Designed miniproteins, single chains. Designs and how they scored, part 67

Each design is a single chain, and the fold is of that chain. pLDDT is the mean over its residues in the fold that is shown.

## One batch from the design tools (miniprotein)

Design m2332
Fold by ESMFold2-Fast:
Structure m2332 (fold): chain A 112 residues (1-112)
Amino acid sequence: DDVLARLASLLSPELAARLRSQLSDEQLAQFVNLLEILVSKAKDPDLIEVSVLRETLIEVLNLSEEEAEELIKKAQSIAKDPDTLSLEVTAQLLLELIRRLEEKREQARKLA
């Protein structure tokens, strides 16, 4: 499983297997793609700059600036550094966000 192997390289084999059991194949692919984009843009792969996260939320996930800023402020309230987030904190935020986006997509499909 290419997606699982990529995710294991970014996090760990144990966490990758756990995420695979919790997410659909489509959600897992989106999750690993987002982490790879963030890591590729970060100066330190273990610390994601808030500016890089904000840009990715807007450009890749098509969130409004207001929605992206609200999520970032929530993450910053937990983080000790206002300018960077650990990869673990970033992964947790992305997991919650992917689940919220799927729920919104499902609701929009019912209204269309």
Scores: mean pLDDT 74

Design m2333
Fold by ESMFold2-Fast:
Structure m2333 (fold): chain A 93 residues (1-93)
Amino acid sequence: SLAEIFREMAELAKKHGLEKAANFFESVAKSVEEGYTLTAEDFRLAAEQAKELGLDIAAEVFRTMADELERGHSLETAARKALEKLKEIIQKL
């Protein structure tokens, strides 16, 4: 499910010491579980907020979500792509 993908992102971020990024991903998972429909614009705003806070990894993940949604992909497809991007970034740390 969409919420499970965001929880996997949160757990992966936390495992690698990215506590604030993990909190952002957990917040998105909770919004999804509460039935909120998240749009490309929501993820663009989340990416900008993360960047302003110095959370460059979270910003890149949310930008990936926005880019995939703007290309017409589903939320689940965008979330899987964002998870793969997170894994790629973490492998380079």
Scores: mean pLDDT 86

Design m2334
Fold by ESMFold2-Fast:
Structure m2334 (fold): chain A 105 residues (1-105)
Amino acid sequence: SVEIEVLDEKGRVTTEAGVEISMVVLRVTVTEDGRTRTRTLLALRLSAPDMPAPEYHVISPPDAGVGDTSRGEFEVDGYRVTAEATLGEKDGEVVLESATIRVEK
């Protein structure tokens, strides 16, 4: 089984087409063959009124941690989306220290 939890969210942008894009920190827990593994990932979260569930585009390497900066570039509905974020820590939790999302036509 796979469980996804959103730990932090920053940098929300909405396109003219109504697509909402934000930077999120995800905790992904995978249970397979009696083993449980947990990963912290940095991703873009995409949602729209016509989407049944949010879509996630991971931008961090699997082992990204506190103090690491990750960049990603994606094309969504004809828009170029460029994202950059730095992971930080607050009260023992992984958070977004900074997040920038740029959407261009």
Scores: mean pLDDT 78

Design m2335
Fold by ESMFold2-Fast:
Structure m2335 (fold): chain A 85 residues (1-85)
Amino acid sequence: SMEEAKKKIKEILKKTLEEMKKAVEEKDMEKAKEIWKETGKEIGEIIEKEKIPVEEAEKVVKEVFEENKEVVEELSKAMAEEAAK
């Protein structure tokens, strides 16, 4: 169901944020980038398979990011600093 697919996306995003935070703490930015890339692919496959509207998928992502704001801000800063190299 769409609700179960949304729940799965939330769980994937939460795990991804935790794994990326750990990679950033280990100063392994390449690993953090790879984790994000793999997560994007996995979520994209769920969206395609379950035919989730883009608007609904965006709401799920926004909700998880708001619930994990401190981690998202840390990751965003680390990614911006890496991109500036």
Scores: mean pLDDT 83

Design m2336
Fold by ESMFold2-Fast:
Structure m2336 (fold): chain A 67 residues (1-67)
Amino acid sequence: MELDKKLLERIAELARNGDFETAQLAAAVGLAVAKSLGDEENAEKYRRILDAKSPEEMAKVAEEAIK
């Protein structure tokens, strides 16, 4: 939970700074780990982040995912 929150915060920061590729990679790793642990809630959050088409969209989705 806390680790996922920290990763989501980092993804939002990377996306806000225009580092879209690194933010996508971080989200992909988060998705893989969440799926491996059976954490469907966090897996869905990372999947939504990966569906974003721009850094601005990705930052917004990641911020919303933080709760």
Scores: mean pLDDT 81

Design m2337
Fold by ESMFold2-Fast:
Structure m2337 (fold): chain A 89 residues (1-89)
Amino acid sequence: SLEEEVARLRAEYRERAARVNALVETLSEEEIEALEEKLREKIEEIMARLKPLAEEALATGDRRKQLEVLIRLGRELLAIADEIEAWIA
């Protein structure tokens, strides 16, 4: 189900976020700033696409659309986590 997919993505993101946070703690302030700059445009593009869809789904109460937006967001965030790990490693 869509709900099970959201739950799986949440669990994976939680584990991945903990791993990324541990890696980021090894970086200097300058390295963190460089990483943030590199991710800024990607995050802004993702938010520009998904935020209006999320707001519409919430306003209309369409639960299926809300879950579909959460799944899309989760997948995009996991892809970013993969890129962060690759840049640090």
Scores: mean pLDDT 81

Design m2338
Fold by ESMFold2-Fast:
Structure m2338 (fold): chain A 68 residues (1-68)
Amino acid sequence: SEEDLKELRRIWEDVVKGKLTLEDINKRIEQARKEGRERLARGLEMLKIAYSDKETIKKFTEKMKKEK
């Protein structure tokens, strides 16, 4: 629904600003599914994948900085 898309956008903005962690995203996915908001839940699963990529890059950068 339009309301699900608005909520997804707000959550995305919080993720981009570093206000939400991977654990926070997981909890919001579970909540969305419990509320029957399947479109929101699927959108949040995509956000989780994007966030995991950011964390992987961050860990790789830290490792390289410590090994060089």
Scores: mean pLDDT 72

Design m2339
Fold by ESMFold2-Fast:
Structure m2339 (fold): chain A 102 residues (1-102)
Amino acid sequence: MREELEREIEEALNRMEASVMKLLLSRPGGKEAEKTIIDNLKNDKNAPKEAVDAFQKAVDALEAGDIDAAVKAIGELRKILAENPKGKASYQKALNEALAKL
């Protein structure tokens, strides 16, 4: 019961992040924002490669209209970043820089 509730909450948070990312990518400059995030993550020594791969999978799934694949990829990204605080900070910085350009 409690484990089911925790799983439902995590899935709801992943779906919320997928929805926000989909909205961002649908705006003018969304493609440039995506590239900025990926480039910053790739060039940051503190960001693990697996986080970049998970982010790319989420974007690709959203562009393909595969919401379930996007939610799964976002879940993978969140797990990787939770284990890598410096990588999480780099991701947040890249996201803020991308949002500032919109």
Scores: mean pLDDT 75

Design m2340
Fold by ESMFold2-Fast:
Formats: sequence, structure tokens, C-alpha cells
Structure m2340 (fold): chain A 59 residues (1-59)
Amino acid sequence: MIPGLTPLQREARNLMEAMGLSPNFVVDELVRQGTPRAAATQAVREARSKLAEYRKLVE
């Protein structure tokens, strides 16, 4: 698990990593759940950034 994620960033990370959805599909799914598109886009971007940092430690 990646520490320091907000609940929205954690949901974005789960959709991308656990369910294998592309970032665009994750944004659309968060918007469908009632998240504003700007907030969904930021959460996906931040979750991807934190995931990339975590993966860099494992490679």
C-alpha cells in the first residue's frame, strides 16, 4: 500500500492498479461517482505520481 493517499487518491489508485483501468477511465468513473472532473483529474495525477515513486523503490 502507498502511504499518504487521500481517500480519493486511494480510490483512483485502486481503480488503476487493482482493476487495471486506464487513467482516463478512472477519471470518468470518479466523475460518474459524483466527483468533479477537475478533482478527479488531480486525484488520478497525484495517485499516479505517488505510485511511480513507490514503483521506483521496487525496481
Scores: mean pLDDT 73

Design m2341
Fold by ESMFold2-Fast:
Structure m2341 (fold): chain A 96 residues (1-96)
Amino acid sequence: AAAEAAGDQAKARIDALPPHLRPSFEASLGIGLTLRAIGDLLDQGRWDDAKRVGEAFSRALREGNIRALVVGYQAFVDGGPEAAIAAMEAELARER
């Protein structure tokens, strides 16, 4: 709920930006939203899910794949942690 509301607000702000500024803001937003999703899972006592999302987040950061973080958050809103992990893995595979 909190992650979902924050995502909607942030997407609206990014959509209002000039196209050339969007990548930088998407990067910062993607990281923040992923950490918020992990926080929501921890608050729900879903520690194993939080660990798995955190591991996928760490991999995306190590590879510099900011798009994977954004896509992962969107999948988290739509389908929860399993969807987020699958979306991040698919995006990481695309970059190869």
Scores: mean pLDDT 68

Design m2342
Fold by ESMFold2-Fast:
Structure m2342 (fold): chain A 83 residues (1-83)
Amino acid sequence: SMEEQLAELNKLLQQLQDLLGTLLANVKAGTISKEEAEALKKQIEAILDQLVNHPVLSDEQKAKMAAEKKEVLAYLRKLIEEL
């Protein structure tokens, strides 16, 4: 149902926020290795892929999400390269 799809979308968004928050906080604190940061980035990439392909999103929303995915992953790559 639409309600179930929206609940799944919200869960994915919360998981994304939690993973990004964890990665950024640990990078700032100097408490994460490059290997650990790359593992978290892979988890973030998997969530972003699920979001881009989510059936509740319109084609326009999917295109916007795909662009945002590219920007987030580019940012994280640069951040991890500095570790």
Scores: mean pLDDT 86

Design m2343
Fold by ESMFold2-Fast:
Structure m2343 (fold): chain A 99 residues (1-99)
Amino acid sequence: KKIEEELKKLRIEYAKQFKALVDALNAGDVDAALKHAEKLIQTLEKMIELAKKNPNVSDEFIENLEKILEGVKQIRDALKAGNLDEAKALYDKLINGEL
């Protein structure tokens, strides 16, 4: 129950950070987008660690989180290069499952 509540809170944080990343990408704010991408990576790493400790969490759920983590890392790397258009394209591929 505590693990389930913590995962729920992390999922809410994840959703908020993803929205903030999208809002920053749409605003053309590379620095803000990079900050939110880094926070997303940290949140995803915590979610994966916690999910692996919970026997009620499916392997499929963990696999999906790991795929999202790799996608966000690619977005981060594009943002570090100052390539906002590439970061937006990588985000679109990520949400459509095309990464």
Scores: mean pLDDT 83

Design m2344
Fold by ESMFold2-Fast:
Structure m2344 (fold): chain A 88 residues (1-88)
Amino acid sequence: AVPEVDMPGASPEILAAAEELARAFMAVANSPNPTEAQVQRVLDLLDRLLALTLEQLSKTLSPEEVAEARAGLEAFRARFEAYLRSLQ
């Protein structure tokens, strides 16, 4: 393989986590009444994706910028959880 620099936010681990999240989200989207297990799976996979994204950002951003990004992502996660639970 050609040795290339990993683009921020585009690592193989992040892409794999995004694919798993997309599959779990489709299971929720295809259900008229998503189960708690389906909602929790989406949230667990989102938490993994956010953790990997913050690790990637920590390579290029200062600790203060990482803390700000974390706060923004935590706020997004809380809104996304509320949205998923509104589908139940």
Scores: mean pLDDT 78

Design m2345
Fold by ESMFold2-Fast:
Structure m2345 (fold): chain A 91 residues (1-91)
Amino acid sequence: SISEKARELIKKLEPLFEKLKEKIKTKEDAELLKRLADLAVKAATIRDEEFLEEIMKKLEKLMEDILSGKISKEEAFQKLKEIEEEIEKHE
């Protein structure tokens, strides 16, 4: 089951997902959004509250950097992979 804290943090990301959805123009944009959503669901299963908050903050920053055009799509996919690996390493 997902913790109450994880549910609250996911709800905080909802406005960023809505903004990203509105900016989809290419298949790569749609794939990136899907991977961000999949990562958010995976992160929500984290039982360590401190680590959960750290990962969710990284995900929020990644979404904000994508929205502002601060990073390329290639960099965004790379950062997604790094966050996924951090979750796997933490266990």
Scores: mean pLDDT 84

Design m2346
Fold by ESMFold2-Fast:
Parts: sequence; structure tokens; C-alpha cells
Structure m2346 (fold): chain A 83 residues (1-83)
Amino acid sequence: SEEEKLKEKIKELEEEVKKVEEEIKAGKISLHEAIRRLIFIESEGTMVYMLAKMLGNKELEEKAYEVIRRADELLKEVLRQKE
């Protein structure tokens, strides 16, 4: 179903945010690469959020929004460190 596809995508994005965060903390990723990945996650998360909202699935909408917020917070932290 469309909702199952969105649920799977949200899980993938949640895992990717965690990986980026861990790699940043461990110094295993360049600042430039971290920014690229986080922008991608935020873009994908926004698309999933809009689709969940259109479907009226509040649970998926809230989960997608949390992924977007977490990626955005991490992106702002990374950008602030470079300035």
C-alpha cells in the first residue's frame, strides 16, 4: 500500500539521520558530505510528510515531521560549526 511505502521510507530516513549524526560525532564524515546528506534527507522527508498529509495518515505525518525536524536541527548545528 502507499502507506506501507511511506512507513518504510520514514524508517530508512530515520536510520540515515542516525548514521550521519554518529559519523559527525566520530569525525568520520566531512562537513561538506554531512551537509549534502542532511539536505537530501530533509528533501525526501518533506515529500513523505506532504504525501502522508494528503492521505490523512496523522501517525505517518507526525513521524515524517520528526525526521525533518531532527535532520534540520543537525544541519543547523553542522552549518553553525563551520561559521
Scores: mean pLDDT 86

Design m2347
Fold by ESMFold2-Fast:
Structure m2347 (fold): chain A 71 residues (1-71)
Amino acid sequence: VSKLKALGVQKGDYVYIAKTQPKSSREAVEIAAKEIGATVVETAAGTEKAEMEKNGLKLVGQYQSAFIARK
């Protein structure tokens, strides 16, 4: 069972993650998000929340270094 699904991530949600995160972590998030139908957005480290706000999204959750956003 995907931990993102357990956190209430829904189809059409966005998962923001820093490009500087380890490849294994980024791949795990991408796989889990794809299973749910969520979109992964890679951004510069420390800019995840700013990019989310710029796109009119709301922070609804966090798992480790990944931020979950909803329109």
Scores: mean pLDDT 76

Design m2348
Fold by ESMFold2-Fast:
Structure m2348 (fold): chain A 80 residues (1-80)
Amino acid sequence: MVARDAEEAKRRIREEAERAVAQAPSEETQQQIRNVERMGIDLIDRGADPNRVLTATLLAIAELLGDKERFEAIARENIP
């Protein structure tokens, strides 16, 4: 799950956040996911490494959902 550039990373963050919001157990969790999405996109727009921000954002979203399997899958692919 590596983005080619900043535009692809931002697109992937938006897509994952939208999927996660649909699966979120509460309005509070939906709000937290949207906050993580906004922060990730802002960091990329400010010149942060798109792939690092993408990975961190996806991990944060998986953690907010309590999806341990998803978290481990993302970490295994992107973190040694």
Scores: mean pLDDT 78

Design m2349
Fold by ESMFold2-Fast:
Structure m2349 (fold): chain A 98 residues (1-98)
Amino acid sequence: MLSLEEIEKKLEEMLKELEKRKKELESKLSEEEKKKAEELIKELDEMLEKMKKEKVPTSEILEKIQAFLDSIDNENIRELVALHAGEKLLEWFLEKMK
């Protein structure tokens, strides 16, 4: 059975895989799509930081992220922003475990 230490290692491995997928997707985007994605990522980061500071419940954070993603019309940009959101949530979860 997995120990807490083994779970932490698996989460760190998943974080690296998300970073790799994000890099691969970025390489396929046009310069205009990259710029739009960067703007949306910045907005998402600001929203997540505010929710973290206000101690918003995890369920509400996930709902707000989903609503944000659903507002993005471009599928490639949406996927990149979703990967970034996953990366940030996983980093936050790992930080909380330490």
Scores: mean pLDDT 79

Design m2350
Fold by ESMFold2-Fast:
Structure m2350 (fold): chain A 97 residues (1-97)
Amino acid sequence: SEEEEAEELEKLIESGGEGVLRVVIEMARATQARHPDDESVRLAAEAVILVAEGLLKGEEEAKKAKEEAEKLLEKAKPELKEMAKKIIELMEEAKKK
């Protein structure tokens, strides 16, 4: 379940700070691999990966990644867009710790 996967990511981000961004990337890639025929799942996961990678590189890269992620999420189903946006907000909060 995508909702269950999002809950697991949320808990990891809340507890791990910046270090969990790499785990989020791995989990998002695994989600894409499990749902190869679901374009919305692939787009939402790709958006999360882009922002996580940007946050690991620096502020300018994070800003650019967020803009690209927003474009990807416009094509995703509303439910998956909202889940991805929540994960992105949690990642940004974790980076500030």
Scores: mean pLDDT 78

Design m2351
Fold by ESMFold2-Fast:
Structure m2351 (fold): chain A 74 residues (1-74)
Amino acid sequence: MEKEKLEALEKMIEEAEKLGNKKIVEALRKAKEDTSDEALKKTLKEIAEELLKRAEKEGDKETAERLKKVLASG
C-alpha cells in the first residue's frame, strides 16, 4: 500500500522535474519521506493539481493525463 503511493510520488517527482519546478520537486520529496497516509494524500493532491494546471497551460496533455492517473491510483 505505502509502496504503491511511493511509486506514485516518484512519478510525480519525475513529471515535476520535467516541468522545471524545483519547489514542487522538493515538496514531493518531503511528502515521500512522510509516513502519514492522510497528510501524504492531501499534499499529493494539492501538488498534483498545481502540476496539472501548469501542464494544461503549456498544452502538455500527456503529462496532465499521467498526473491524473497517479492521483487516481493513490
Scores: mean pLDDT 68

Design m2352
Fold by ESMFold2-Fast:
Structure m2352 (fold): chain A 92 residues (1-92)
Amino acid sequence: MEKKIKVTVKLKNTGEEVTLEFIAREPLLSMEEVAKILLENADNPSKESERKVRTALGDFFYSKYPEEEVKLSAEELEEMLEELAKEAEKLK
């Protein structure tokens, strides 16, 4: 099934709140698959790879917070991104 997720993050430097909308699909992607998609987009960015990144991030956020609306601090978002970065390092 396809589920919409809203993620609101308060930025450390500005105190600004940013809301991002993602789409999560079942079955959810593994953290390794999400990391692979992010690396592929970084190396060869395209409209197709950007769509894959949006879906992968949606699956990742939904796996951590199975709610339609999620509010994260900048620190919590950084911790989640560090987890993905560690997974990406294993793919080198």
Scores: mean pLDDT 66

Design m2353
Fold by ESMFold2-Fast:
Structure m2353 (fold): chain A 62 residues (1-62)
Amino acid sequence: GPVEAQAVMPAPETGPGELAVREGERVLVLGEREINGVRMWEVQTAAGRRGWVPAETLRVVG
């Protein structure tokens, strides 16, 4: 199933399909892709916002 992760640093929304996250925000990881040479995770917030976040900004919870 989806993996829970937490932002260890803030990530800005800098491009189409990206999601802004705050440090400490909890997200569900839905998938992984490399986009423009950067490893990105597709995530969904508790509020239902969905988008791509750099994998290096996130840490798996558990």
Scores: mean pLDDT 79

Design m2354
Fold by ESMFold2-Fast:
Structure m2354 (fold): chain A 89 residues (1-89)
Amino acid sequence: GKALADAPKEVQEKAAEEIRKETEKALKEFEEEIEKNEEMNDEKLQEMIAELEKRIAELEKKYPDSPVAKAYIEFYRRLIELLKEKLKE
């Protein structure tokens, strides 16, 4: 987050841990939503994957050593895997 980018490393590491806890819950909720979403076609799934991959690349380039960025990158990669599994069905 913008407010955390300039924070001390200890604060960023604690924020990364909280992000991982929140994203584990969000990941489960997202998995349930994509399973039930009859309007989510292959084109939409591919668009979402492309947007997430772009966000990962931008975070890796801009914040390579940020614990917060690493936590978000891990979350986005897990979202991409769920979307790819939905595409295989």
Scores: mean pLDDT 78

Design m2355
Fold by ESMFold2-Fast:
Structure m2355 (fold): chain A 93 residues (1-93)
Amino acid sequence: KEKVIQLLDEFTEEVIRIAREAGAPQEVIDRIASISMFAKMEIELTEDKEEQLAFFRRAADEIVRLMETVSPEAAKRVRELADKALKEIEKIL
């Protein structure tokens, strides 16, 4: 659980960095942070490893879709980060 949350925090920090570099407005940055915060709460409330992975995947997919509205190139980078993070979570679970 703690490692899944750490990976979510690291993913979110890097996504926000990419979004800022791409010129995303503050409302998009705030939405990314909100999506991540809700996923973190959901992960904290469950001991089920499959649910933890599902919550992370759902948050990552939502963030990628949001980033597509900012920049297709930035969204691709975020998707690559999400895939890498999901692979690391699968190794832990």
Scores: mean pLDDT 84

Design m2356
Fold by ESMFold2-Fast:
Structure m2356 (fold): chain A 52 residues (1-52)
Amino acid sequence: SRERALEIVERAVLSNTDPAVPSEAYIDRALADEPPELREAARAIYRERSGL
């Protein structure tokens, strides 16, 4: 679900205080326990928002 993926992306990015870890890698790690489809959706949303 897009909205759930967006919430997770926002939380993962906002809670990531380590500038040495790329946000995309942080999202992947934060969602490791989630279904691969949700992780891919979150990554796509992150890229979309980063383009803004």
Scores: mean pLDDT 67

Design m2357
Fold by ESMFold2-Fast:
Structure m2357 (fold): chain A 91 residues (1-91)
Amino acid sequence: SAGEKLSELARRIKKGEYNFSLEELKEALDYILKDIESHNKELAEKFKKAVEEKDIKKLEEILDEMGFSDNARKFILELVKLLYELEEKEK
């Protein structure tokens, strides 16, 4: 399931294992986006825009509004930051 895959990525980060592919990060963020969209389409659109604009503060606000725990928010923000770093290396 999406939740099991996200839990696995969270465990890897806690171990200091940052060896993610761009595909894994995009898939993880797509799962998060679909979860947000299933509850609130407007927040999902705001989340997409904040990711595109690299607005970390806005992403944190959206995740808090969605009721994600502090640990889940930190994990999701770390995935987004890793995505930005990996995309910059491929360009």
Scores: mean pLDDT 79

Design m2358
Fold by ESMFold2-Fast:
Structure m2358 (fold): chain A 97 residues (1-97)
Amino acid sequence: MLSEIEKLLEQLLKATDPKEIAEITGQLKTLISQLPQSELGRVNDLLLEAINKATDPRVLEALLEIAKHVLSRSTDLDTIKKAIAAILKAIGKLLDL
């Protein structure tokens, strides 16, 4: 499942069509909803990497939405901290564009 999330994040970073961005975002949120809590920290690491690579504001907005979804499912403090870090990075990049 993590390999599927990684693949979808790579596709999201290359997406230019709003419909494709929305579809991939929905798929990522669904997969993340199926993950055990122990895997959410790894998802946050992948999201932060994707946010650091993203240049398209629509993709950054999608990554922000996904990071907020991970935060909403997080119960562990370390996972919560990572999710907040991803959210703040995405907001920072959006404000600089």
Scores: mean pLDDT 84

Design m2359
Fold by ESMFold2-Fast:
Structure m2359 (fold): chain A 83 residues (1-83)
Amino acid sequence: EAEEIEKLVEEHLEQLKKKALSILSPEKQKEAEELLEKLTELAKEAARAIVEKGEDSPEVKELQKKIDELLEKLGKILKESAA
């Protein structure tokens, strides 16, 4: 179950990555790729922790915080590209 969820998360984020990178400059593509790769790994860890320990576990809360921080960084890159 955890492994299946991790695979689905990885597949969906990879598709999102391909679409996002098509709209960014080469310099910002590299930054976005690095952030998306970290997001993919953290999302897989969060999915595993949710299945194994439950959504309200301290482990999931820490992973969600890290994901939020990376999403904020990605959001800044996207806003700068839109300006």
Scores: mean pLDDT 74

Design m2360
Fold by ESMFold2-Fast:
Structure m2360 (fold): chain A 69 residues (1-69)
Amino acid sequence: SMEEEIKKKAEELLKEFFESAREGADEKERYELMLKSVKEVRELAKSDPEMLALLEEIEKKVKEKLKKL
């Protein structure tokens, strides 16, 4: 389903972001920066429900990671 594909794509984007992060960067700082980026893109994508759904899943997963740190 579209919802399952959005979740999987959000998880893949999280992994790519984490792998591309510079060595020595704090894991918490990387996730906080990602949350800030999601918030900015969300404001620009207000008329795109598919993009908003993807951003919501990314935000949810990042918040879950931050809670475990």
Scores: mean pLDDT 72

Design m2361
Fold by ESMFold2-Fast:
Structure m2361 (fold): chain A 89 residues (1-89)
Amino acid sequence: MAALQADLRALEREIEENPLPRKEILERLREILDRHGAEELYRTKVDGKEVRLYRVMSDDGRPTLIGLYENEEGEEAIKEEAKKIVEEL
C-alpha cells in the first residue's frame, strides 16, 4: 500500500474523530507530504487563490501531482482539500 495514502487516510480519520483547527489540518498535510519526499514544483493562482503544486511518487514509482491551497480558506475548504488528495492517490 502507498505509505503516503495510508498517512493521509489516518489524518482524515483523526479529523473526523477530533475536530482540528483549519491551520493545523494544513500543517499536518504539509508534514505528511514532506515525510514522503514530495517535491514542490511551483506556485500558481487559481481564482485568486494561491496553490502550491507538489510531485509525489506512488507505490509503483509513477509521479502524481497534488495541489494544496495555501491561502486562509475556511475550515471547510481545507478539509475538502485533504479528502481530495486522499482520493487522488
Scores: mean pLDDT 60

Design m2362
Fold by ESMFold2-Fast:
Structure m2362 (fold): chain A 80 residues (1-80)
Amino acid sequence: GEKELKELIEEKRKELEEFAKDLPEEIKKNLLEMFDKYAEEILEEFRAGKLTLEEAKKRLEEAYEVLKEIIKDALKKLKE
């Protein structure tokens, strides 16, 4: 239910924060704010009955993977 979705959101946010730890603070903040916005939209759609739990988890995983790739690309630029 909603508790499981919230726990997954918290887990993924923490993982993104750890992946972004070596980024400049402003970039890290912006990426986490993007994740928070997507997560809130997914949670609201789930609460409204517009998404099943499985669909909400899939959308959250997709948002997580996109942001993770953005973090990887940003970190790569810092090494160049």
Scores: mean pLDDT 84

Design m2363
Fold by ESMFold2-Fast:
Structure m2363 (fold): chain A 89 residues (1-89)
Amino acid sequence: MDRLRELKAELEAIYKRIQEEGISDDLIKEAIAALKRVRAAAREAGDETTVQTSDMGINTIKTNPQQASISIKTVINSVDMTIAKMEIE
């Protein structure tokens, strides 16, 4: 649980930096690395939806880096839903 919250905060920080600074190769590398960590944590948690969303996000950023902010936001939303579900039961 704490790992997913930590990774969500990491993605939100990257998203904010993209909004404030614009897209750079370093931010794209950081975003892909963070999404790979989210995918691994989601797989360990048995969250197939977040695994697939993270994988699609990575592929989208690699194919079209200009969509990085949209991809990151989509994964943040998926992680947030998983955290909410786990907090209920």
Scores: mean pLDDT 82

Design m2364
Fold by ESMFold2-Fast:
Structure m2364 (fold): chain A 74 residues (1-74)
Amino acid sequence: MKANKEDIELARKEVEHARETGEPAGAEVRFSDGSVEGISVLPRTPETQAEADASYKRAEEIIDRLEAEHKAFE
């Protein structure tokens, strides 16, 4: 259940880059039990701005949770 630290860092970079460029992005965070949590953000277009913003918020909430859990184990 411990998340891979490097995967968390990569996921954060992918979301940050997507926010800057408006490009879609996806990342996978692996856990010590072999499970994987997928994180995805939507492309930002004039029609999808609200959906893209919601996807960024959801992805950041997942990443923040994983970072907090990782710190609790260190």
Scores: mean pLDDT 79

Design m2365
Fold by ESMFold2-Fast:
Structure m2365 (fold): chain A 86 residues (1-86)
Amino acid sequence: ELERLVAEIREGGDIVATSTDVFKIIGGALLAIGAILEAYLKGLISEEQFDEIVGLVTEAHRLALAGDHAGARAAFDRAVALAEEA
């Protein structure tokens, strides 16, 4: 279950960090957020972890839309690290 969360955050992060297409960036962020929400509802992550990981995905999405793909990648790498620690 946590392996699936990590994999879907990584997949969403790769889409967001490498895409210049706004719809792909939105799709990648939604994929990651959906996986995080499912993990929270299943009790795999705490409310604090949910808030922190979603915050990082939201920041990565904002950075990618601004053209900061390096910043988006760093934020997703942090989100993955937190999900792996859960």
Scores: mean pLDDT 81

